Designed miniproteins, single chains, continued (2). Designs and how they scored, part 97

Each design is a single chain, and the fold is of that chain. pLDDT is the mean over its residues in the fold that is shown.

## One batch from the design tools (miniprotein)

Design m7578
Fold by ESMFold2-Fast:
Structure m7578 (fold): chain A 70 residues (1-70)
Amino acid sequence: SEAREKLEEVRKQAQATLDEATKVGLESVKADRAGDEKAQQEHFEKLLAYNKRYQELMEKARKLAAEVKA
């Protein structure tokens, strides 16, 4: 039960991370089209950070899912 609740929390965090990454991705495309090099670089750095966070959350979710099934 507790592991299942933690798994749902982590999955919600992962979905929130994807939502934020999607928003930054759209702004990155807009900055690229506008030729805004500084904004493009800042968006790229944010996307890398969100990608890393998402991978960490998915790894945590995998471990919790295994615990729920044990």
Scores: mean pLDDT 84

Design m7579
Fold by ESMFold2-Fast:
Structure m7579 (fold): chain A 81 residues (1-81)
Amino acid sequence: ATEEALELLSKGDEAMRAGNYEEAAEYFKRAVELDPGLVFAKIALINAYRKAGKTEEAEKVEQELADTAPPPLSERIRKAL
């Protein structure tokens, strides 16, 4: 992961701990934009969107994540969310 993406993950985690889910989603979204291969950032973004009540946004990220994984792994990821 890039150093910038890791810093954004840290800021997103702080926002999640504070209950600022919309702010956390913004940080995680930027981390995903900097490092699209960082699966943890996508999972964190999905969780932040769901906590913020942004179900449509969460579903879009879930679909993107599922499309990049083999079917057995993508189904496991979707079930974990």
Scores: mean pLDDT 75

Design m7580
Fold by ESMFold2-Fast:
Structure m7580 (fold): chain A 68 residues (1-68)
Amino acid sequence: SEELRLAGLRVLEILKDKLSMKDLEEVRKILVRAIETGDVDAAIEELEKLLKDKLDEETLNEVLETLR
């Protein structure tokens, strides 16, 4: 979906200055998988698990809501 691709780009823009390069690559892989499969719920679950200890709750919620 083009909408999901654009949402993914927005997620990466939000996170670019908040995560290490390695964590950004992991986020990118999750987003690519979501685009290929259409499984947004799985992507939200994987992102929450990856990022819950790396981001403040406000930023995490913004990222997850961007994909809904």
Scores: mean pLDDT 84

Design m7581
Fold by ESMFold2-Fast:
Structure m7581 (fold): chain A 60 residues (1-60)
Amino acid sequence: GSAQAWSNLGTIFEQLNRDELAAEAYKQAIELDPNDNDAWIGLINLIPDPSEVLQQRQEA
């Protein structure tokens, strides 16, 4: 299904170290199927350290 395709795409981007694109793909999978646990787990794994994001916001 479409949600599964987005979830798979997220995994591919994660393997390519494209974390932002991977997160977007997982979010699209969740939007299509909010019960896609694989997409939720993938997204959570991409944001293990929110303090790193906060440091980058200094330049935003």
Scores: mean pLDDT 72

Design m7582
Fold by ESMFold2-Fast:
Structure m7582 (fold): chain A 112 residues (1-112)
Amino acid sequence: NIELQAATIADLYMRQAFSDLVKKYFSPLSPEEQKAAAEIDQLLEQQREKLNNEVMEKYMKEAEEKIKEIEQRIKEIVEKYPNDKEKQLELISEVRDELDEWIAEQTEKVLS
């Protein structure tokens, strides 16, 4: 199923992009998180090499737009709470949960 493959690659891309945003705005990831991110990068690269079509372009466009929205929200959190790293991480965790829910909803639509 090309739709499911494209959705999976987009999911992996968004999870990796979120990880990169957290690293950019906060302390570097833990060794365990860095290892998980590297494994996701490797899987994403392997899958991208196999799929290059209009379906993949559609899913990547939607994924890139979602990540732009997420980056803007992270910037707003950092600007609102510049001296409260604990509050920043709490709110970023909420943004991650919202992203996970959105990805699950997109996957459900592909499977239905």
Scores: mean pLDDT 76

Design m7583
Fold by ESMFold2-Fast:
Structure m7583 (fold): chain A 60 residues (1-60)
Amino acid sequence: MYVSRVEFPDEKTARKAAEELRKEYPEIEAEVEGNTLVLRSNLPVEKHIGLTLRLIGESL
């Protein structure tokens, strides 16, 4: 299982990103710890990295 942590400007933005990810990829786990989104998945490593990069873009 792969795990990524992405810090967002605030908890509301992190929760919105987590909800959208869960809608698109029900097989992943997306949890919010304060302003940090924790992505856990068993996806291929390239796909997990791709989702992490997308989240980093959304956090800007």
Scores: mean pLDDT 82

Design m7584
Fold by ESMFold2-Fast:
Structure m7584 (fold): chain A 82 residues (1-82)
Amino acid sequence: TADLTPEEVVERLGKAAPQAVDAAAESFGVTLTPEQREETVRRIVEAARKSAEKYPDDPLAAAQASAQEITRIVTEAVRRAA
C-alpha cells in the first residue's frame, strides 16, 4: 500500500517502458533502431509525467491519459519500423 507519488509512478514506468517497447516490437515482427527505441522510451516517460501534472488529484484520469498516449507512441514507433 505504497502512497505512490507522481515521481515514483514515472520512475516505475521508466523502468518498465524499455521492456514494453521491446515486447511490442517483437509482437509486430519489427526491429527498432537504437535511436527509435531510446526516443520511444523517452516519450513514454514524458507522457506519464505530463499526465500526472495535468491530473494531480485524479489518478484515474491521469492513468487513462497516460495509457492512451503511450499506446499511440508505441504504435507509431513499430509502424515506422515495419
Scores: mean pLDDT 73

Design m7585
Fold by ESMFold2-Fast:
Structure m7585 (fold): chain A 90 residues (1-90)
Amino acid sequence: SKLEEMYKKMQELKEEIVKLLEEARKNKASEEIIKLIEEALKIVNEGATEVDEMILNNAPEEEIIKKGNEYLKKAEEKLEKAKELFRKEL
């Protein structure tokens, strides 16, 4: 289902963010980069929690997908900015 696909995307994005955070810390990336990655992680975690609550409260599937995609977009924007800055610090 589209809901399961969106949920999977959230888990995959969280895994990517965690991996990048580990790489950034290992390579002693700037505090600015670390904060952007931590912000992306916070957004995806907040999104997962909101989606879980909406499912538990039997919200319409289209509303759950819309909300999940809003959080995914915000987290992806932070992650992309972090990746751009991290590439420049190498």
Scores: mean pLDDT 87

Design m7586
Fold by ESMFold2-Fast:
Structure m7586 (fold): chain A 80 residues (1-80)
Amino acid sequence: SMHEINVKMHLIAAEATILLLERALAQGNQKGVAQAVRDAEIQIGVLEEILADPSVSPDLRERAREVVERIRELIARAAA
């Protein structure tokens, strides 16, 4: 369905943000980290809507949960 396609697109975007945040952290790029954290916080909001939606398949909700957990870990590392 279009809804499932849209959910998958949001997950792909969030996974791309994880890679960008990991890269910025590894490089010590403070400005890049700050930007990636802002983008990641926006994406957490979208993913939380996916997690609250019972019409989304269990597999996609599991993937969304894992992505949210990873983003939160990286944001915590950025704040340290």
Scores: mean pLDDT 87

Design m7587
Fold by ESMFold2-Fast:
Structure m7587 (fold): chain A 66 residues (1-66)
Amino acid sequence: TRLLISGDLSPTELTGLALRLIGDPRLEVRIVGDQTLEVTGDLSEEELEALVAELRSDPRIRVEVL
């Protein structure tokens, strides 16, 4: 599974999000552009939907499922 996460987040907020995501051992997180995160991992479809819903609960965050 691959996600692109971007948004109107401060550098501190983006770092906090990245640290939260890398806390899950199934996820790999990379900075792939101007404060855009790429998240890859072995998630089930249910776990992916839950993660995307949680991320999209902040209206400043954009999530693209690839």
Scores: mean pLDDT 77

Design m7588
Fold by ESMFold2-Fast:
Structure m7588 (fold): chain A 120 residues (1-120)
Amino acid sequence: MLPEEVRKVLVETAKKIFEAIDAGASQDEVLDILEEGMEKLVEAMRKHGLTPEQALEVFRGFVSLIREAAARLGGLTDEQAEKVKALVDKMFEAMRELGVPDEEVERFRQEALAEIDRLK
């Protein structure tokens, strides 16, 4: 079970993103919310000492959130996809810092990049 603070960060980030999209926010505004949410999520995960397996599950959930946001925005342009890939690269660094094995990080990276390419 994930700590309450970690779950709250995920829920609040999702809420902010969908409320912003519904209000007509730009793609850059949505990406800024995603980046801030990721930074808060990584901080909460470190604070609560998540296991590598729990960290991987949280990051998979965050990639799912990116997928849903992109779908609501009508898909991604090439420029938007590159910005999302940069955000995902920051997640991979955080996963390594949290003790996720390199093999699992690379597997997750390949899955995330394939998912982003499907959003174009």
Scores: mean pLDDT 79

Design m7589
Fold by ESMFold2-Fast:
Structure m7589 (fold): chain A 68 residues (1-68)
Amino acid sequence: ELEKDLAKQLGDLLIKQGEEILKKGKESGDEELIKKGYKALKKGLELYSKVDPEKSKEKLKELEEEEK
């Protein structure tokens, strides 16, 4: 239970950071920042999957489609 709570908090933080990095990368056209943003989002969603695996899986698929 405590582990799931920590995973949710860390997941939420990484998702927010990933979204910020992605936004900055897209605004500046920096492909490296865009890739870093996707990596952070994926890691955040993997942690969040301990709390909500279905929602995390759906969002991961969306990110994979956007990245390609």
Scores: mean pLDDT 76

Design m7590
Fold by ESMFold2-Fast:
Structure m7590 (fold): chain A 68 residues (1-68)
Amino acid sequence: MEKFEIAKRILRALAARHPGAYGARLQELIDRVESLEELKEGLRRMAAESTDPDLQAFLRDLIELLEE
């Protein structure tokens, strides 16, 4: 539970720094997910669709932290 809430908080901060379509997608993901599995799946899709290699790497690292 707490790990999920911390992840959502980090992603909200990231979305605030990246306004526009990407930030809007992050906000929608955070608002609709109700479990770690939904969050991980959403982050995997986001990483695959990102054009920023640094952001892709960050999202992949975050997914690893959420995988137990």
Scores: mean pLDDT 73

Design m7591
Fold by ESMFold2-Fast:
Structure m7591 (fold): chain A 137 residues (1-137)
Amino acid sequence: SLADQYYNAGVVFLLQGDYEKAIEYYDKALALDPNNWKAWNNRGNAYTKLGDYEKAIKDYEKAIELGGEEESAGALNNRGNAYYKAGDYDKALEDYEKAIALRPENWLAWENLGEVYEKQGDLAKAKEYYAKAEEAR
């Protein structure tokens, strides 16, 4: 479909690091197919790369709403990363914990929990979660 063509163009630009062009094509894709959770998630990734964490968080919220349980784990981890970069450590922890509850084998979410606790000075919890990340790899 035309929506799929716009989505695929957005993916190409995202992979090339042209985040503004990626957003333009995801906007076109979502105008035609607003239920494409991958387009919401990937537009959020482009916004995160541009430092627009507020827009990224809103896009990840849509991806989580529309995606299945397994797909939502990735979007939760990505929204947690956006919260972490925005300095909202409590919301980052909440999203990483939810991602781990859905996909405990996802070592990246365990590593991200460790990074937040390390940033907060809780080195004991950081070490525990880093060990969990290594076990899940």
Scores: mean pLDDT 90

Design m7592
Fold by ESMFold2-Fast:
Order: structure tokens, then C-alpha cells, then sequence
Structure m7592 (fold): chain A 97 residues (1-97)
């Protein structure tokens, strides 16, 4: 099974990703609401920082397999967050026109 560090990191990342996705969907429905856009950006930052911290802990523990899994999840989440935030920013800009 996965290490306790990897399990904790993946659970926290999943929770933050789900919260981010909910904010992104709310932002699409309310493109004029700057507060939702800012909350989405903050949740993305929190998720990235959490994955980076758990990856660091796994490396410090000598658990290279867990660190690799956390790195893969980090890259996937960064790509998703960048794409979704860009979409929200473009929708917000168009809504102000």
C-alpha cells in the first residue's frame, strides 16, 4: 500500500481539487463575480502548496515512490488549475464588455 504521507497528501489534494472544481463551476455561472474568481485562484494555490509539501516530506522520508506519485498529481493539478483559471479570467473579461 501507499505510505501514510502519500495517502494523506492524496486525500488532501483530492479535497482541495474538488473545492477548486466547485468554485470554477460557480465562476462559469457567475462570470461578473470577482470574489469567486479570486477564491478559485486561492484554492488552486493551496492545492499546489499542499502537494509540494507532501512531496517534500516523502523525499525527506526516503520514499521515492510516494514522492513520484505526488509529483505526478502535482503536475496534473497545476495543468488543470492553469486551464480552468484562464477560462474563468477570459469569461470574466468578456462579461465586463
Amino acid sequence: GLSATAQAGLIEAKKLEEEFEKLAEEGKKNPLNEEILEKAKKKAEEGIKALEEYKKKALEEGDEESAKLLEEKLKEFEAKAEKKIKELEELHKKAKE
Scores: mean pLDDT 84

Design m7593
Fold by ESMFold2-Fast:
Structure m7593 (fold): chain A 77 residues (1-77)
Amino acid sequence: MLEEIAEEAKEATAAIQAGDVEAVEEELAEIEELAVELAATFGEEAVEAARRTIEGALEKAKELIAAGKKGSLGLRV
């Protein structure tokens, strides 16, 4: 279970490196589902480990999504 979350996070990182915003969003959704399953099986301690893995992937994904989807907010002077 924990290993599966780590593997999904690794795949999300690879998608970020490839610049595939859609794949990153899909991987993060799957990681979240696995985290819920992990909590039901192993409790809070396992959820904390999963959240740390997810947070790392989310930070990179947010930067990638913002850059790719939003682009320029406005022209700089």
Scores: mean pLDDT 62

Design m7594
Fold by ESMFold2-Fast:
Structure m7594 (fold): chain A 55 residues (1-55)
Amino acid sequence: SMDERRARAEAAVRRTLEAHPDASDEEIRRIVDTVGRALGLSDEDRDAVLARVLA
């Protein structure tokens, strides 16, 4: 489901950020876009993941 894909994307992004604690907001956006596209997320779903990661 899309909910499962969003959860997987969020988990993968957060794991990547554990290795890069100094990542800028721009770098975080690029990571979210890359992971989200690989998992087949829409633009809206990628924006939702980004908002959750930056919160």
Scores: mean pLDDT 82

Design m7595
Fold by ESMFold2-Fast:
Structure m7595 (fold): chain A 81 residues (1-81)
Amino acid sequence: ATVDPEELEADVAIALIRIAYAIGKNTVKRAKTPEEQKKAVEESIEFIRRIAERLLGLLTDPAHQARVKAEAEREIKELKE
């Protein structure tokens, strides 16, 4: 009858990863040289990884962890394009 608190935490984690991706994607688009673009991609991927690792540490349910990890992996893949 009530929302699982860890489900809500996982949803928030996914939202934060999506925000990190949006910031990273915008940084890549603002890069003026190929070197700046490559650096922006690499730094954005590392930022998403760090956020995901931190947020995964707050979760105990493997299903919620899998969902957060899948979102991070998807966003990282899209940044590599």
Scores: mean pLDDT 81

Design m7596
Fold by ESMFold2-Fast:
Structure m7596 (fold): chain A 55 residues (1-55)
Amino acid sequence: SSALEKAKETAEKVKKTMSKEDAILVLRIGIQEARERGDEELAEYLEKELKKVEA
């Protein structure tokens, strides 16, 4: 979806421009917001990105 594609672009930019700690915080907020509105596809994508950043 267009929203998922934009979210992927934003996540990549966050990972490149922010500290690891700040990127983790932003991804956690994004996961919570996606879950609250029922966007499970976006939430799953962001959880995978969070795990990659934490590794």
Scores: mean pLDDT 78

Design m7597
Fold by ESMFold2-Fast:
Structure m7597 (fold): chain A 75 residues (1-75)
Amino acid sequence: DPELAALEAAWQALAEAVRSRDLAALRAARAAFEAALAAFRASAAGARFSDEEWARAEAVLAGNLARAEAAIAAA
């Protein structure tokens, strides 16, 4: 499943950007992760989840990423 592999790679890049506290890298990785997540949601594997499950997961991820970005910017 290339969409899952792409999402996993994007997540690793995002985790590394958070670890390195690099705001430019974090913003780039966040954009790439959001694109990979949208592609995965559109895939056959992503179709197994309900729209409500996707909305809940996306809201949690967006909130966590916003907090991580704010924390790095404040440091």
Scores: mean pLDDT 76

Design m7598
Fold by ESMFold2-Fast:
Structure m7598 (fold): chain A 65 residues (1-65)
Amino acid sequence: MEEVKELELEAYGLVREGKFEEAKKKLEEALEIAKKEGDEEAIKRVEELLKELEKAKELAEAAAA
């Protein structure tokens, strides 16, 4: 699914900029599209990326404190 892949790439770019909330929004859009398409592999991949994003956000916030 091209749209899901594009949103994942945008989210990676946002994470590199420290824009975790914006990255989360892109991954949530990707997840909604993956669910609409019925792509179970993409759904699992995006859900794992959302989990990794939350961990990255926690680590970045801890390092900034």
Scores: mean pLDDT 79

Design m7599
Fold by ESMFold2-Fast:
Structure m7599 (fold): chain A 64 residues (1-64)
Amino acid sequence: SRAETIEKALVEAGVDEKTAREMAEQVAKIPDDFEAANAASLMAYKAGATPEQVARVAKAVLDA
């Protein structure tokens, strides 16, 4: 599902599994793909992800 794809991307970016699941459920509710990608990217950045990891999260959300 879209939420599962987003959760996996956030975990790979360094967000803990429980927080990533909760964040993915919130992001998956955002209908606009660009707004969803922006929200997930910001979450990854705040969790300490590198610019490359943040870009991968954005791409994963857009591809979901």
Scores: mean pLDDT 83

Design m7600
Fold by ESMFold2-Fast:
Structure m7600 (fold): chain A 68 residues (1-68)
Amino acid sequence: MSEEQKKELKEFLMKELGLSEEEAEKIVELAERGYSSDEIGVYAILKLGMSPEEASKIAKYLEEKGLA
């Protein structure tokens, strides 16, 4: 994942979904490690307390950008 893609993902997570910088960085880390969009969505629900709708938005973004 490029630095620009990391920045765009982090900005999306913080601005559109209201995640903290630490929470957004954790999602970026999982995507860099090759976790699937579904696995990252499950993480967001179980570890970050996000709704299924919010987790779905993360998964959709990752799929559309080819990041997971």
Scores: mean pLDDT 84

Design m7601
Fold by ESMFold2-Fast:
Structure m7601 (fold): chain A 67 residues (1-67)
Amino acid sequence: MKYPQEEAMKMVAVELIYVGDYEDLLLQGVPEEEARKIAKERAKEYVKETLSDPEVQKDVLERIEKV
């Protein structure tokens, strides 16, 4: 892997949080555009709080922005 095992697992957790939050918001009747914005913001905050490696943080934040 490009990243240490622990950081790679945290990246997967962030992706699951984004997808899970997005799907949950859609099930609650939140419009798609609003659900995407809320889920992205939550995922970005989780990245900042959880990922300690600056390079991993940058890569994950860039991936979230592209979604």
Scores: mean pLDDT 72

Design m7602
Fold by ESMFold2-Fast:
Parts: structure tokens; sequence; C-alpha cells
Structure m7602 (fold): chain A 61 residues (1-61)
């Protein structure tokens, strides 16, 4: 689960750098789903952090 969130975060950030807003938003939604489905507080915290970073990067782009 944590490795999946890390992979999605990386792919989302790469999409933002490439200007692919739709792909970046798709990756954010996938992270949100994994965060909601998980009961692990570390996975939830990692997901929240990744979502925040990606949204901030997307708004700045």
Amino acid sequence: MMEEIAKLAREGYEAIKAGDVEKAQEKIKEIERLREESTDPFVKAMGEYAIRELKEALEKA
C-alpha cells in the first residue's frame, strides 16, 4: 500500500511537470481512494501528504 501511494505520487508529479493536468488529477483521485480504504495511519498520513503536495504543485503550474 505505501509503495503504491509512492508510485502514484511520483507519476502524478511527473504528469504535472509534463503539463498533463488530467493525468495528475487522476493520480490524486487514486491516492485519495487508497487513503480512504486503508485503516493504517501511516498510509493515511502518506496519502494526505502526497495529495497536498500534488495539489499545491498543480496550482503552481
Scores: mean pLDDT 80

Design m7603
Fold by ESMFold2-Fast:
Structure m7603 (fold): chain A 92 residues (1-92)
Amino acid sequence: MATDEEIEEGIARIVFGVQLADLYNAGKKEEAERIRKEVPDTIAGLYLGAGEAAYVLGDKELAIKYFERAIQLAKNDPELRKKAEEGLEKAK
């Protein structure tokens, strides 16, 4: 049974995967591998990673969107929320 949380996780995995693929295609393999290793396997972590990847690609508007979503989802993860807030400030 697909719950709203399972659907959101699927979306987050696709979003992160697309941003990682774009980094590899742009020749930013080292940045892609770093982000891949540092991202927690949580919905909030996947959005944090997508935001960081979008920022590295120069897509500030998309990075802001993903960092804001990571902040919303990181309600019980202060360390992840701090990283997403720092990413949001850099992308502004």
Scores: mean pLDDT 84

Design m7604
Fold by ESMFold2-Fast:
Structure m7604 (fold): chain A 76 residues (1-76)
Amino acid sequence: MEEEKEKLRKEIAELRSELQTLADKFVDENPTPEQVQLLAQAARAISKAEEALEKGDFETAKNYIDEARKLLEQAK
């Protein structure tokens, strides 16, 4: 159980790193309103994944991790 929690925590950290990289890139690239909205939605999904993980709700955490990945891919 600690192994699965650590794995999900690492996935969330990777998503936060990708979010930061895209946000930094967009500062110089004049992003569309749609791209900005997708980043905001991804940030919220990441936060919800962390909240679910802290509650021990691994299924909900995984769902929000998947949602954040999709949103970040769409923002590229």
Scores: mean pLDDT 82

Design m7605
Fold by ESMFold2-Fast:
Structure m7605 (fold): chain A 91 residues (1-91)
Amino acid sequence: MKPSKEELERDILLALGTMALALGSESAVKYFEEAIKLDPDNAQAWLGLGRAYYKLGDYEKAREYFEKALQIDPDNEEARKLLEEVKKKLE
């Protein structure tokens, strides 16, 4: 199947967000937010946004976004593991 322009743009934004996440920068947040605007039901984008906020020390937002990723994809083991990790950080 030929991917739509929106699907290709989403995948590029997810890749850019993941690269920016490795740098621990605010850029990761922007890339994942744009990916979510293109595809709000993409669990990987919500997971990435949660990871970006976790890196920034905003554990409450990280928890919220990991919970959103799990609502979209309940079998996502990475999201479940990261949600457990962020809950430990909140205390």
Scores: mean pLDDT 81

Design m7606
Fold by ESMFold2-Fast:
Structure m7606 (fold): chain A 90 residues (1-90)
Amino acid sequence: MDPEKLELEIEIGLLRIEAGVLRIEGEKILAKDPENEDAKRALELVREALELLDEAERAVRAGDLEKARELIKRARELLREAKRLLDKAK
């Protein structure tokens, strides 16, 4: 097994778990306040991050590790913004 591919696959998996946690937090906020714009925006960013992680996984399988790293970086940035918005919404 290529150790670099394995490392990227693990990173994608960890970011998927983080995205899942943020989605649950955002849904809980919207359940109490359906008009909360910060929570709505955060959930859209989580969705976009998950789409980038799906593309990153495909890039890893195709052997395009540079593309995978770029997609992972973008997904991480979106999840960081989503977390900031959810922390503000609390």
Scores: mean pLDDT 89

Design m7607
Fold by ESMFold2-Fast:
Structure m7607 (fold): chain A 73 residues (1-73)
Amino acid sequence: MAKPRFVGSFDDEVARGLLLDSNGNPVREVTLPLSSMPRADELLALAPGETLTFDTVIDGEEVTAVVTRLVPP
């Protein structure tokens, strides 16, 4: 089975996205302070539209996070 995932986007303050279980089913929407994310410095170094994939823990569950830097309007 696939690992649980957090799929979202971030600005310089927060990451927002959807938490998926190991089968890819939506569990809930999550908003996290960017400062609470591991590898926040690497996230802030991404260009708009770039994605970083990394392992982390959200709400006590080990997940693979897939987060994309927001493109400015």
Scores: mean pLDDT 77

Design m7608
Fold by ESMFold2-Fast:
Structure m7608 (fold): chain A 62 residues (1-62)
Amino acid sequence: GAMEEEAFEKALKLAEELAKKIASYYPNAEVTIERVGERKVVGTVKEGDKTFTVVVDARFFL
């Protein structure tokens, strides 16, 4: 419903902000953001052989 969609938008924004913060410490970082399942947004930051993952559960915003 509309509340769930709004919660996903908030989770997406938070995941993007957190991934950007992590990426700011790494000059060649690649950032990807994706929806996983029905309630999670996953941000992945790759720098060479290092991978950092941010997971935000949209339910925090319901």
Scores: mean pLDDT 82

Design m7609
Fold by ESMFold2-Fast:
Structure m7609 (fold): chain A 61 residues (1-61)
Amino acid sequence: LLEEAERLVEEGEEALAAGDSERAIELYRRALDLVEEAAPEDTEAISRLIGRILRAIGEGL
């Protein structure tokens, strides 16, 4: 699940690079949902993914 969330973040970054902000936002939402389910006890990995998503959105929007 955590690996799937990382994959969705990667696809979101690719969508932003292609100019598809709506697709990127949808992919990031799915990644966040999976992160909460995948490993709630792995706070460090979760924080790292959230930071990556926020950075991508801040730069892309």
Scores: mean pLDDT 71

Design m7610
Fold by ESMFold2-Fast:
Structure m7610 (fold): chain A 58 residues (1-58)
Amino acid sequence: HMDQILEEVRRQIQLIQASPSLEARQQHHPALNRAASQLLETHSPDEVARMIERIRAE
């Protein structure tokens, strides 16, 4: 479901923002990229970029 994918994106972004080092942040990128790839199956790249931007702005 779309909502579950967006929740995963939000969770990974929060973990990245809470991470104290670049190395710790990079550990979460594979999961974030996987969730973003699932969004790209049903949405355009521009739409996905806007969704991620909105979540980051929270």
Scores: mean pLDDT 78

Design m7611
Fold by ESMFold2-Fast:
Structure m7611 (fold): chain A 96 residues (1-96)
Amino acid sequence: LSREQQLDMLAALARMVAGLARLLARRGALPEELAERLVELLDRAAERLDAGDLDGAIEALEEAVRLAEEAGTEEALALARIVEKIRRRVEELKRE
């Protein structure tokens, strides 16, 4: 896959995880305030990936991981793990 295609896929994944955070909050599995912050950060990361701003995307993803880890619930930690995988892949593309 091209670098551009990989960035598009990572932006789509970030948006999908934002959708998952909203779903979990709606089901009472995640605090509403945390879900709102995660959605903001993940949408920001996706926008930055779309713009080719990898550093900005990494910063937003790192903040999302930190917030989810601080919540410490099983669902929040699962989200943190998914977001960290996205962040790691963005870092790898930056080093290409």
Scores: mean pLDDT 89

Design m7612
Fold by ESMFold2-Fast:
Structure m7612 (fold): chain A 80 residues (1-80)
Amino acid sequence: TNAEAYKYYLEGMRLFSQRKYEEAIEKFQKALELDPNFKQAKLYLEMAKLALETPEEVLNSMSHRELGEWLLKKAEEKLK
């Protein structure tokens, strides 16, 4: 994995955990520009996009764990 791509991935993860999905998307896109085969960055990019498309009341109805599991499942289905 490209070290610079990994740095952007970590920044994206930090922003994602803060529910700053638009900013997280920018960081994950930068990671993929540097390493197009970075599977984790691609997965989290799709998760962040799905979160941004989800109504805020739905996002706020789930615990951190439930939201993470729900977004992961939807992103994995989309990428298969």
Scores: mean pLDDT 81

Design m7613
Fold by ESMFold2-Fast:
Structure m7613 (fold): chain A 79 residues (1-79)
Amino acid sequence: MDAEAYLNQGNIYYDQGKYEEAIEYYRKALELDPDYAKAWANLALVLSQIGRNEEALEYLAKAKALDPSAVTETYKSLL
């Protein structure tokens, strides 16, 4: 699968409340494309929801550095 396919699968697990599986698939997307800002933003969001706030802030900063719009898209999907 490509990085986008892994991101989409992670989003499906996230919507189901399966946060650990979502993290696994976001990490798989990043293994294929380390500059995939959307995957960093989504990973940061899930980590924040399970209380891993320090890692969440680091990955959110990385997403913003790569593409600020990826963070906006991630937060909009929660509204």
Scores: mean pLDDT 80

Design m7614
Fold by ESMFold2-Fast:
Structure m7614 (fold): chain A 57 residues (1-57)
Amino acid sequence: AEQAALDAAGAHTDRLIKEKVDEILKRVEEAAQRSDPETRENLELGKEFIKKMAEKL
């Protein structure tokens, strides 16, 4: 059925988004560890924002 295909596509998209969000968060964390204190604080705030957005998926 068309609906089953749409549901499968939605689940696949959600998984890809979560995987990409995790990848981005890891890269931001690595960048924060190599940054000055001010930049690190801004990156940590950005990471928290991304996590909150991902929770709504």
Scores: mean pLDDT 74

